# Designed miniproteins, single chains: the designs that were tried, part 110

Each design is a single chain, and the fold is of that chain. pLDDT is the mean over its residues in the fold that is shown.

## One batch from the design tools (miniprotein)

Design m3844
Fold by ESMFold2-Fast:
Structure m3844 (fold): chain A 79 residues (1-79)
Amino acid sequence: SMEELKKAALDIVAEEQAKGKSISYSELKARVEERTGVTLSEGEWGTLVRELLDSGQIELVGIENGEAQFRLASAAAGA
């Protein structure tokens, strides 16, 4: 389901953030596909990422080598 894919994406972003790292758009997609066994089109992945951004669950932290970089939207940064 889309909710399982979103949860996998959030878990992966959290794992990288625990290492002091952000994750790129393409690497996040590849890791979600590996973790869930689901292959996503670019359109499906783009929609999922937009929904996570729009809901405030992830945030854009920059662009590295032409790719968007993400981390968890820090509930702690606003508290």
Scores: mean pLDDT 80

Design m3845
Fold by ESMFold2-Fast:
Structure m3845 (fold): chain A 119 residues (1-119)
Amino acid sequence: SNLENLKKFVEELNEIQETSKSDEELFEKTVELLKKRGMAPEEAERLARRILEVHKRTGLPLGTAFVTVEVAEVLREIGDAWERILKNRDNPELYERELRELRELGRRQTERLRRLEAM
């Protein structure tokens, strides 16, 4: 199942954390895992940097840091869209436009989550 793929990926990230002896090795192994799961090298490096930044700043396990990065991005984009809806609630035309944009955002985020579940 897609959920089992995500669980396995989180577990693999946590194992990388436990077996890595340095920040450099932790980064390299995280990038290689992301690449092995089908991510382009440049995307893998960007995501790995964000995961490690959250891990170092918060002390959360690497797999939890990964989930935090992805969920925070989704929540941020939804929050921004919701604030635009609230700002325009008294203008029917703008309100309807922002609702359409939120629906489109929802479609794109569903696609992104599907891609993560396939990793």
Scores: mean pLDDT 77

Design m3846
Fold by ESMFold2-Fast:
Structure m3846 (fold): chain A 90 residues (1-90)
Amino acid sequence: KREELIERGKLAVDNAAELNGLKLTEEQLEAGGRVIAEAVEIAETESVEAAREYARKRVEELVRKGLLTPEQGEVILEVTERALETLAAE
């Protein structure tokens, strides 16, 4: 289940990055997919607000560590927010 969420997240991030003229490595896509999967789980078990806070802090940490550029981090946050909006609409 978690692995499926990560893979779907990776695909969504890859597609969004492509639309913005950005390329992400496999490791960067994996990191983005994990952020999305964890945020969805937090939204289901706690709240959408907690999920947004988690995603923001985690992406900020990944950018600070040099694993993501600020532009790549922004794309991951956009995809995460879209996933959370879809979850909240159901």
Scores: mean pLDDT 84

Design m3847
Fold by ESMFold2-Fast:
Structure m3847 (fold): chain A 64 residues (1-64)
Amino acid sequence: MIQNPVFTGDESDLTEEQRAKVREVAAQLDVDPRVGELIARAILRQRPDASVEEVIAESKALLA
């Protein structure tokens, strides 16, 4: 039940749902959104099925 957005493949490896996860992770990390988004995107490319909690944990490890 996901509809194709007007912007197609802004990040080909990421769906709109994964992009939403990236934003949520970045917000929960309480860091610069650019830094949080870049890290979360990198993690989701490696583990596209990772939960928000998993991505947060990995992001914190990378930020340490």
Scores: mean pLDDT 70

Design m3848
Fold by ESMFold2-Fast:
Structure m3848 (fold): chain A 100 residues (1-100)
Amino acid sequence: SIEELVERLEKGVATLIEMFNEEAKTADEERQKAIEIVKEALLEGLERIKEAAKTDPEAAKRLIELLGEFAKKSFSVTSAEEAKELKEEFLRRAEEILKE
């Protein structure tokens, strides 16, 4: 069900945030800034998915896939600028899904 997918996503996001918090302890300054932006985007994405799941399960599923793509790309981001660009792309694509 969509509820089970959302529950798994919440656990996945929590795990990613914990991993990024640990990485930030030894990362350089630019990667630390990137991690902060990525963490904010993950939490914003999760909230959008939870809201979409209440009224449009198909849009919510597409948003879960999109957030997964964002998460994978976030591991290779090395600067605040790259993280902001990645976040902007994610939010733009999320808005397009919600308008369909």
Scores: mean pLDDT 88

Design m3849
Fold by ESMFold2-Fast:
Structure m3849 (fold): chain A 83 residues (1-83)
Amino acid sequence: AEVSVTILGLSEEEAEELAEEYRKKGLEAEVVKGPVTAVVISGLSEEEALELAEEYSKEGKLATVNIKGKGGVLFKNGEKTEL
């Protein structure tokens, strides 16, 4: 199943650096600019996606993992909530 991670609350500079890191690894990553900057990374394994989301949530960011066909998971302050 295709897995995506969305990370919210990074600066625009941090978001572009993170997206570029994953693009260099051959994955799809985009920066969505708005009132809150978001980074969307696609093509990670479910395990890598959950680990990345939890890590950024512990740093005070909001992160979600969307697993095609299974649903979403929200990470806030290191806490996991199934959507």
Scores: mean pLDDT 81

Design m3850
Fold by ESMFold2-Fast:
Structure m3850 (fold): chain A 92 residues (1-92)
Amino acid sequence: SADLDEIIELLRKAIEAIKKGKVEEAIKYLKEAKEIIEKSTELSESTKKELLADIDEAIKLLKEGKLEEALRILEETLGILEIIRAIEKIEK
């Protein structure tokens, strides 16, 4: 859950940066989230693969100026991670 909490916080910061038009800051937060995901021993290999693919697509969309599409992907990813975190807290 520590890795999940850090990833969730970075995705929240990226989303807020996009909403403020701060695309370079958003990309920086997304790259930091990727590093935590890649180093995580708490996440399954399939979850890591899916998260990295979603973040890479969001970065690509941001570089193309497709801010609304990038927001949709990141907000959906954030929602899924928050559900996973909530389930882990109930079971422990």
Scores: mean pLDDT 84

Design m3851
Fold by ESMFold2-Fast:
Structure m3851 (fold): chain A 80 residues (1-80)
Amino acid sequence: MDELRRLVEEDLEAILELAKSDDISSQIAAKLLLIGLELTLELQEEIPEEIRELIRERLEPLTTHEDPSIAELARRVLAT
């Protein structure tokens, strides 16, 4: 549990910081991290509600991001 929580928290911090940037390279990095997070969550049979709530709170603002790919990837992570 601790490893999954830490991984999710670290990924969420990185995603949010990168997604705030108008730099294309930073936005590409945010997309790659969102894909990685989605894959990590898909490999879990059960995701604790506390982790799901953390993801929802942090990624919900990204579902309306100016970059439609970031918005779509954020929605996909939230659906996982």
Scores: mean pLDDT 82

Design m3852
Fold by ESMFold2-Fast:
Structure m3852 (fold): chain A 100 residues (1-100)
Amino acid sequence: MREEVLKLLEEIIEILREIAEDPSASEELRELFKAAVEKLEEFIERLKKLSDEKAKKEAETLVEHLIDFFKKLKEKYPQLSEKLEKILKLLEEIRELLEK
């Protein structure tokens, strides 16, 4: 579970980096996704230091917040809908792993 969740979070970070490094995106959008990458990398490092029980609870809370956040971003930035849909699908996979 933990290793699978961490792998999926790292896949999400890779997609976020692609958006943050896209020269065709606005500076505001690039800074938003750059900040999201930094926060998720900090969360992964924190998660590695927690007990399995605490890691699971924090990951459950994060995933629900991220699903809500990216759904709202998809409505605001339809041009990112394909990449944001991939992130949402990965978040749903994490959610299912945490419910088992």
Scores: mean pLDDT 81

Design m3853
Fold by ESMFold2-Fast:
Structure m3853 (fold): chain A 60 residues (1-60)
Amino acid sequence: SREELIKRISEGLEEANRLHIETGDKKSLDAFALLVKSTRLPPDEARQKIEEAEKLNKEV
């Protein structure tokens, strides 16, 4: 749903920002950029970018 995607973007952005402040790892910056890009994409493409960003955050 759209509400699910908005929640995942919000949570992902907060996590990426936290990880960037704590670690400085480039993966957190890449995750942040993907999540920002997802906000301007159709739902199916947005989901793909959100999933990629979530994987990057987990690797930090």
Scores: mean pLDDT 85

Design m3854
Fold by ESMFold2-Fast:
Structure m3854 (fold): chain A 61 residues (1-61)
Amino acid sequence: SLAAEVERREREVVEETRRELEKIRANADPSKPTAVTSEQLRVIGEGVDRILEIRREAKRR
């Protein structure tokens, strides 16, 4: 079903986003917490945009 396909694609985006956030944490400079937070927010924002696009495409079908 379309709903199952959307859920699967959203799970893929969540998993990719989690992996990127883990890389940021692994390479984090504790003396620059704001830079780390900004990079995390950028990655989360990209993930959200991908999920919204998946939902927008599904709604048009």
Scores: mean pLDDT 85

Design m3855
Fold by ESMFold2-Fast:
Structure m3855 (fold): chain A 81 residues (1-81)
Amino acid sequence: DRELLKLMLEIAERAIKEGVELSEAEREEILAWGRELDEKGLTEEDIERAIEAQVLLAMSQDEATRERMKETLKRMKEYLK
């Protein structure tokens, strides 16, 4: 649980630093992949990938969503200290 949260924070910080932006097509592809995994079940590796995809999706949707995500990440950072 906490290890997955730390992984999500690490990925999110990297994405914010690098200014990761997803196109509409890339967003749709990630959502389709997420649905496929939901049907087949998840391994630990799949869970890590799903967290990465969710972070990237949140960061790419719009400015307000990115702002909310940054606030959530700040709170999670403080929680994991």
Scores: mean pLDDT 58

Design m3856
Fold by ESMFold2-Fast:
Structure m3856 (fold): chain A 80 residues (1-80)
Amino acid sequence: SKEEKKSEAEKLIKEARNEAKEGLLELSNGNYEEAANHFEKAADYYEQAAKIYEELGENEEAERMRKLAEEMRNKANEAR
């Protein structure tokens, strides 16, 4: 159902936020490669959420997720 898909997108966003938080913690500890890996995972989760919102016709939310994914990919590149 649409409701189940929306709930799945929300779970993916939560996982993305957790990965981003872990990336920041690793970055603060000087673990740059681990930080980059966490930011890449966060980006992947945001991209998955964007796809779900796009399928639901929620184009504004999909665009918001894609921008967050881009920010995470930039953080990963900067950490390396």
Scores: mean pLDDT 91

Design m3857
Fold by ESMFold2-Fast:
Structure m3857 (fold): chain A 100 residues (1-100)
Amino acid sequence: DTLKKLMLPGSIETLEQLVKLGKEIKENTTLNEEEQKKVEELAKKILDEMLKAGLPDTEELREIAENLAYVELHKEELFRRVAELKGVSEEEIEKRLKEL
């Protein structure tokens, strides 16, 4: 569902926010082996869908797909964990989730 919204005209700002958030999750969350495999599988699936939609195969697109996979796998749980580590309020997390 999130990917379909990102493919619409004018969705670049939302994509940038998702990539940034996925990066924060990746840097501040330790995943177990099963979760890491799920992220890899989701990232490959997301990348494949983006390539089929006509986007160019670049290192940046691969990074975007990986970061989106982190967001997609555990949206609320990972955001809450990152916020707790960074001292961000739950209200700010809920606002970010609603904007996605």
Scores: mean pLDDT 66

Design m3858
Fold by ESMFold2-Fast:
Structure m3858 (fold): chain A 91 residues (1-91)
Amino acid sequence: LEAVRRQAEEAAARAERAAREAAALLEPVDPERLRAFREELAAIRAETAARAEAARAAGDELAAARALLEGARRALELAERALREGRALAA
């Protein structure tokens, strides 16, 4: 359980760093793409929070931790895609 929680925290931290860099690169070049990225990221976070809450309500701490990890990984993949797009536009 604690190992899964730590993996989720690490993935979330990496996603936040990638998202901040992506936003900085996209803002001056494509503000509409940045808006779309922020909307997608917010949707992933809302879905992740709902899944974790449902698991906690069911008394399943492991399922809640796994939901957070899956959500963090999805956020990281999205942020890394946005970062690649931002870097390509800046090149």
Scores: mean pLDDT 85

Design m3859
Fold by ESMFold2-Fast:
Structure m3859 (fold): chain A 105 residues (1-105)
Amino acid sequence: MKKTKTALVEADGRIAEVSFEVDVKKGQKVTATATVRRLEDRPLSVHLEVKVEGGTTASASAELRPDEKEVTLEASITAPKDGKATVTVRVSGGRAEVTLTVEIE
């Protein structure tokens, strides 16, 4: 099952577009792919986190430099047979955050 979300975020005067795709394979893995596009000519720090209910977490991080327009991050975690996974993207030191929660069925 795939779920997507797109949002504009602002933190500390920086504006970015965040797009997620979350692919859930029950009993195998949850894969989150996040693309962050810079809308202003300033560096951005990007952190992607995938958390499954019960406390396991996977993450990826990157810095988007002024010469780069976008970055794509991927993180994968083992999927239980049921429960929930929460995908969070944080931009510019964690003040701007976009979250998508998906059910594992």
Scores: mean pLDDT 73

Design m3860
Fold by ESMFold2-Fast:
Structure m3860 (fold): chain A 97 residues (1-97)
Amino acid sequence: MTDVTYDPANPTQTVTDDSYHKKGEVVSVLVRIRAPEDRRVTIKAEAYNITPDKETHISSDETEMDVRAGEDIVYTVSATALEDGQKFKVVLTFTLE
């Protein structure tokens, strides 16, 4: 389980789990979002299985939410590992409206 804090200066964040997962294991990433002002945020999450020679895209999810100035919102991204012994990566893209 990995906690990622949103940074408006870096709207795309990558979380890589250095652990090897078993096929069918559900991996969850907790994302903490703090906005400097009240606004709508779109979160796009793309999950990949990683091998030394390639990354395989396994899922894409997009969620819109309203955030309030100075409040933390915790969003959970989950994806299933496709193969035994592979690492897991989630690419998070935050779009402020």
Scores: mean pLDDT 70

Design m3861
Fold by ESMFold2-Fast:
Structure m3861 (fold): chain A 86 residues (1-86)
Amino acid sequence: SLQEEIDRGVVALALATALEVAKQIDSPGREEIIRELEKALDSLAKGDYDTAIEHLKRAIEIAKENGDEDLVRMLEKVLEQVEKLK
């Protein structure tokens, strides 16, 4: 439905915002976080929510290892939103 497309678009915007935040953080693993988030965005755009969730979880793990607590909170919010699209 149109509402489902709108909801997916809102989640994609939140994920894209988190990706831009990740690009501004000078931390170890930044390149891997960016790569995982770009893969999550691509999967989300294709309606592949399970694959998007896997890439988001990987990005969250790396952000946690690096102590990027603000990015972790943002990504966990996005993860919850993607899970609700299923």
Scores: mean pLDDT 85

Design m3862
Fold by ESMFold2-Fast:
Structure m3862 (fold): chain A 66 residues (1-66)
Amino acid sequence: MEEKREKLVTAGLATREQLDTVDVNDLESLARSILSGGGLVTSPASWSLSDDEIKKKVEEIRSFLE
């Protein structure tokens, strides 16, 4: 877990504080969190996300972490 968190923080994809509230192994939740503002937890931003955008981001994160 920590190793994946450090990779994401170092790459500038997410903040440590954001990752404390999201399971790094839940790629969908992580993708939603990143797309909604990279540390912001504003519900309106999350509601604007399409399933296709989330799926694409999940694939990007998975490729980066693997």
Scores: mean pLDDT 64

Design m3863
Fold by ESMFold2-Fast:
Structure m3863 (fold): chain A 93 residues (1-93)
Amino acid sequence: SETDKLIEEAEKKIEEASKLVNQARDALRRGDFETARKLIEEARKKVDEAVSLIDKAYEKATTPEQREKVRELATKAVAVYMEIIAIEVEASL
């Protein structure tokens, strides 16, 4: 279904954002602030894309299972976003 595809795409974007956040932390640990800044900017774009997909999936969700998956993805997106903000603030990016 279209809703299931939106859910899968959103999950993929969240996974990509999470990987970028981990790479940014590794760059900061090495003192590579330029790479960390670029990775965090890319992670933020992925989270924004995921949020857009989640919003579309929410509007199209017709089953309790789909609604639950959308809620779970929204929670994961918020968690990654908070990690991005924490890194930006703490590292002065």
Scores: mean pLDDT 89

Design m3864
Fold by ESMFold2-Fast:
Structure m3864 (fold): chain A 104 residues (1-104)
Amino acid sequence: DELLRQIEEALRKFEELAKRAIERAEKIGPEVKKLVEEAKRYFLRGVDLLLAGDLGSGRLYHALGVGYLGQAIDLAKEDPEAVELLEEMKRYGDLAVDLAVQYL
């Protein structure tokens, strides 16, 4: 399934970026690190729920993940490298969610 392969690739890139973002966030502070870790958790749960056919819960978890990520970006605003990593993480997370909705 080509669409499922595209979802897996988007998630792989998201997780690679999340790892780098968490490492960078740790240098800023424990609060930023925790927000990025929560954003990662909520994005991954959102995709899992969408792939299981739960559109409502999947969208809710995605929205919560975006909220946590937005808070992390605001707290990291003085670190351009952290902001870039968090914005790219969001891009691939949003892509994985969009593709998972198409898979339904």
Scores: mean pLDDT 91

Design m3865
Fold by ESMFold2-Fast:
Structure m3865 (fold): chain A 88 residues (1-88)
Amino acid sequence: SSTRAQLLAKIEQAAAKMEAAGYPKEDVEAFKKTVERAVDQALAAPDPSIPLSLIEQALDALINDGDTSRAASLLTAASLIVIGDELD
């Protein structure tokens, strides 16, 4: 989907910012794979709108502000919403 393509492009931008900030390449690759999986899980969820919005906000926090703490919190929230929706 166009949404998936847009988020994958933002994952690449966030990964580039992490590499520029001195994160090990192995950690950056793990980040990319983890967030891409989160995007795919959110897209498959019964209500994808909120978790996808949170993932996009997390990526924007990394791209614009380098705010890893905010990004981690938003990605965690997105994951918990997906799990909650699946169990509801």
Scores: mean pLDDT 83

Design m3866
Fold by ESMFold2-Fast:
Structure m3866 (fold): chain A 67 residues (1-67)
Amino acid sequence: SQEELDEEVKLALGLIYLGIGNWLEKQGRKDEAIEAYKKALEVFKQVDTPEAERGIKEAEERIEKLK
């Protein structure tokens, strides 16, 4: 269904932002990494799946560590 496709797309986008955040963090670009993780959080919060819940936890933990 369209709802399921939108959910899959949002999950993929959240994972992409997590990956961008991780890459920026490894480059020492902490402020940009935090912004990428915040974008991942925004997208994952729109999806009610266990995968999104894990993504939210990871993004929140990474943001807290980088502050």
Scores: mean pLDDT 86

Design m3867
Fold by ESMFold2-Fast:
Structure m3867 (fold): chain A 81 residues (1-81)
Amino acid sequence: SDKEIMERQAKMILSMSDEELKEAIRQSLAEAGLSLSDEEIDELIKQVREIAELALQGRYDEALKKAAELEEKLAELAAKQ
């Protein structure tokens, strides 16, 4: 189910170091043709961890809402480059 996928992803994210998450995020951004500053990536890591914690707590609707807000924020940051 989608919830089981979210829980699996959340556990993986929370098991990763900041450096591992930073590399994963940089790779994803590069594949999308985007670049972010180190400060923007650090803030993104914080938001991603918050979403993962909500999913792990079974608060899926809140996790999805925050994920959507994060996607909007990333689109704004990309547009400002």
Scores: mean pLDDT 80

Design m3868
Fold by ESMFold2-Fast:
Structure m3868 (fold): chain A 87 residues (1-87)
Amino acid sequence: SSAAVNEEIALALLRSLERVIEYLEKLLNDKSTSAEELKAAAERADGMIKQARDLLSSLDISDDLRERLEAALKRLEELVKRLKEKA
């Protein structure tokens, strides 16, 4: 059903966002990360946030899962800001 497909898509998106968050946190904590790498990571993450928000607006999913996705997106936006400030 469309509902089951939406939940699967949302869970896959959440896992992807969580992996990107972990990756960006490692970049921010690594003193050897270049300004170029920080900028490139921020640009890729900005693109992912936009695509994820567009997808989330079209998905019929549980309120709990939506809240988890929105929390992950907010965390990712905060990390992108920190990457841009460090670059």
Scores: mean pLDDT 87

Design m3869
Fold by ESMFold2-Fast:
Structure m3869 (fold): chain A 69 residues (1-69)
Amino acid sequence: SAMEKRQQGIAKLGEAIRALQAAEAGDTSALPTAEEHAREAIRLGDGVSQRIVDSGRRLLADIRALQAR
């Protein structure tokens, strides 16, 4: 259901944030995991919550910026 997708999307945003924080702290091996979770949050939010999609896209941009270092 849309509610289940919203809850899963929020959970994936949280997982992406934690993985990105680990990468920012020096564990660059967390970057692929952060990207996977951010992309999954965007997919779960699509057609369900624009807020989740927008948050996922911001996280993905931050992840890509860190990967480019």
Scores: mean pLDDT 88

Design m3870
Fold by ESMFold2-Fast:
Structure m3870 (fold): chain A 63 residues (1-63)
Amino acid sequence: DKEISDEELEELTKLTKAILQSTTPEDAKEAARTYAELYLGMSPEKADEIAEEVLKKVLEELK
């Protein structure tokens, strides 16, 4: 059960923003969740929570 660092959160946010430019918000969230689960070693529940947070932040920044 590993906490996401500020650097990891920033990197995930950048990746989600890049993915969102060529796909839907739903697909971008799924990609972010998969990255957090498989690469950052987060649980599925925590990965989904972080993916939602990151997507919300990216969508607000793109306005």
Scores: mean pLDDT 77

Design m3871
Fold by ESMFold2-Fast:
Structure m3871 (fold): chain A 67 residues (1-67)
Amino acid sequence: SERERLREELLRRVREAMRRRGARLADEPVTDPRTGEPLLDFDAPVDWGFDPEEEAELVELQRRIDG
């Protein structure tokens, strides 16, 4: 679905940002193939270390996914 496609895009962006920060989680699988659920909780209230513009884009993308 469109919503799932947007969520995959959001997860991809989060993973890229974490990789730039040298986070180990960037090397882990993002989606559980059995359930289709993300293995990384990207919607947790966590400081991902994004710049303000990037964070605003991710928030907007999440809003589109939720609504």
Scores: mean pLDDT 60

Design m3872
Fold by ESMFold2-Fast:
Structure m3872 (fold): chain A 91 residues (1-91)
Amino acid sequence: MIKIDESVSAADQEEIRAAIARLYEEYGLTPRDLTIGKGVYEAARYDPEVTARLAVYLSENYNTDEIKASPVEIKIGDYTYPSVFVAGILK
């Protein structure tokens, strides 16, 4: 199940969920429960695809469904994302 912050429009929430499902299939990952806060959506500049990619990346690489974020630019593969400074989940 995917929880998305109430500040995200219903249309964008559905687009984010669809993008997450596609990314799990594309990368051969096991779907998991995710909680996407407002900070991730803001860091993604309100782009549903970038929000989905950022959420999947952080959940898969840091074993957390809870994301605390401040905007930073990051590269994932050959794509550049508005991203997050993740406090407390990096070691």
Scores: mean pLDDT 66

Design m3873
Fold by ESMFold2-Fast:
Structure m3873 (fold): chain A 76 residues (1-76)
Amino acid sequence: SEKSRIKVAEYLLEEEERLGRFPSLKDVAEEAGVSQATVSQVRKEILGRSRISPDIRRLIDEHSVEVLKKAVERVT
């Protein structure tokens, strides 16, 4: 469902921020209760390799702002 895909996107972005890299498809699939194919598709949307849903786009925009804030705080 779209709600499940949004949850996957949120988890991917949060874990990428925490780890400094995208987590494994298997780990995300197990945590979110979805197939690895679903995780792969959502990851492609985040990376701009496919059409992005408005909800996933919003999460990416929010993540980018948070990353920029942390970068500014570290260099100031």
Scores: mean pLDDT 68

Design m3874
Fold by ESMFold2-Fast:
Order: C-alpha cells, then structure tokens, then sequence
Structure m3874 (fold): chain A 100 residues (1-100)
C-alpha cells in the first residue's frame, strides 16, 4: 500500500542518515576502514530506495543491510547504537509481516 511504501521510505532515509553520521564519527576518530564499510552500507540502502523492487523485497533487503550494520557496531563496542538498529530491524520485520 501507499502507507507501507511511505513507512519503508522513512525507515530507509533514517537508516541512511544514521549510518552516514556513524561513518563520519569513525572517520574523525581515524577509523577509515569502519567508516568506509558503513558508507558502503548506506549506499546499498540508497540503491534499495531508488530501485523498482516491491515494498516487501525492499523491506527484506533493508533488514539484511541493517543486520550487517548491527554486527559492525557490536564488533566496535557500540552496543547502544547496535540496540537502536536492532529496534529499527524489528520495526522493519513487523512491516514485512503485514505485507504477507
């Protein structure tokens, strides 16, 4: 539905912004490798947002990218930021469940 598409669009834009802000923080701290990984995930989310895929396919792909970001943040000891992404992942899983 248009409401589900709008909800997914908002989640994608929010995740892109969060990953870009985290990448900038890591870059300022001299961790260029982690900053590059987070920017690559943000770009994958931008590609999902721009694609002609179904809302369900976009939601499923966004969940996968979010899980990769959670793993990176946990490896870096950013447990609070990882928990924020885990909450967003649960919101996306609830959205996907409503679509089928």
Amino acid sequence: SAEDEAALDRQLRGLIRLLEELAERFEKEGNYEVAEELRKLAQELRDILASDASVAEKAARTIEITERAIEILKEQGLDAEAEILEHRRRVLEALLARLQ
Scores: mean pLDDT 90

Design m3875
Fold by ESMFold2-Fast:
Structure m3875 (fold): chain A 83 residues (1-83)
Amino acid sequence: MIEEVLEKAKKIEKENAEDRRKALSEILDLLSEFAKKLVEEKGIDEAIKALEEIRRKAEEEKMGVVAIAADAVISMLRMEQWA
């Protein structure tokens, strides 16, 4: 499902090229919900690993908003690990 979530995130960024704030908000919601589901199914370490993979692929494909959103969700999960 990583590829499916990445494709949805890339589509949101491309469709909102004129409104990067809207793109960031929608992608953050998408990736946060995906992360919550992974934490419930496989735990926080696997959720972080999946988001690291999404961030890496987004950087490779030059999808800047997706990469920023993925990094933000990773940071939030890491803060929760240490809280």
Scores: mean pLDDT 84

Design m3876
Fold by ESMFold2-Fast:
Structure m3876 (fold): chain A 71 residues (1-71)
Amino acid sequence: SEFDVEMVRIAYAVGLLELRNGKPMDKKRYEELKKRIEENPEDLSARSTLTMLLAADGNFEEAERIIEEVE
């Protein structure tokens, strides 16, 4: 939905702000979030958090892919 897309876009923006402060990706957290999404594709919280962490890590391609999947 438009509302779901907006939530993920906000997470992306927060991730970009964190990128400026040099917050690195936690690989264990990344793997946990990927598993949550595989088990429940509708887990908007997991998708938003993963998008934020990917953007903060500079992995824009994967972050954008998650946004597209919510659209």
Scores: mean pLDDT 75

Design m3877
Fold by ESMFold2-Fast:
Order: sequence, then C-alpha cells, then structure tokens
Structure m3877 (fold): chain A 64 residues (1-64)
Amino acid sequence: VDLEAMARRVQEETGLSEEQARAIAQSVVDNNGSLAAAAQTAVDEFGLPIEVAVKGAEAALEAM
C-alpha cells in the first residue's frame, strides 16, 4: 500500500490539501478500505462537505 500515491489521487480528484488528502488515505488504510469510515473522518476532522469526503475516500480506495 502506497499512502503517498493514495493521497496524491485524493488531491487530484478533490483539490484538497496534502494534509487532508493524506489523512483520508490513512483512514482508508486504518479502516480496511471502509469508504464510510474514511468519509466520516474527513467530515469530523476537517468539516468537509460529505460529497467531497466521499469523493476523496473513493479516490484513495481506487489507488489502494
């Protein structure tokens, strides 16, 4: 699993910062690929709209 590649994919799809993208990618890995858990982390930690959080989590999963 390449966290940098996953974070890069999140940034390309969402335009989020490197820090936010890395956190979403890490959450996907830590939650065994759970989209719901990763999206919820982005909403809770960064106040992102759920649509953006879901898109980021999907991008991270695709790069996993």
Scores: mean pLDDT 81

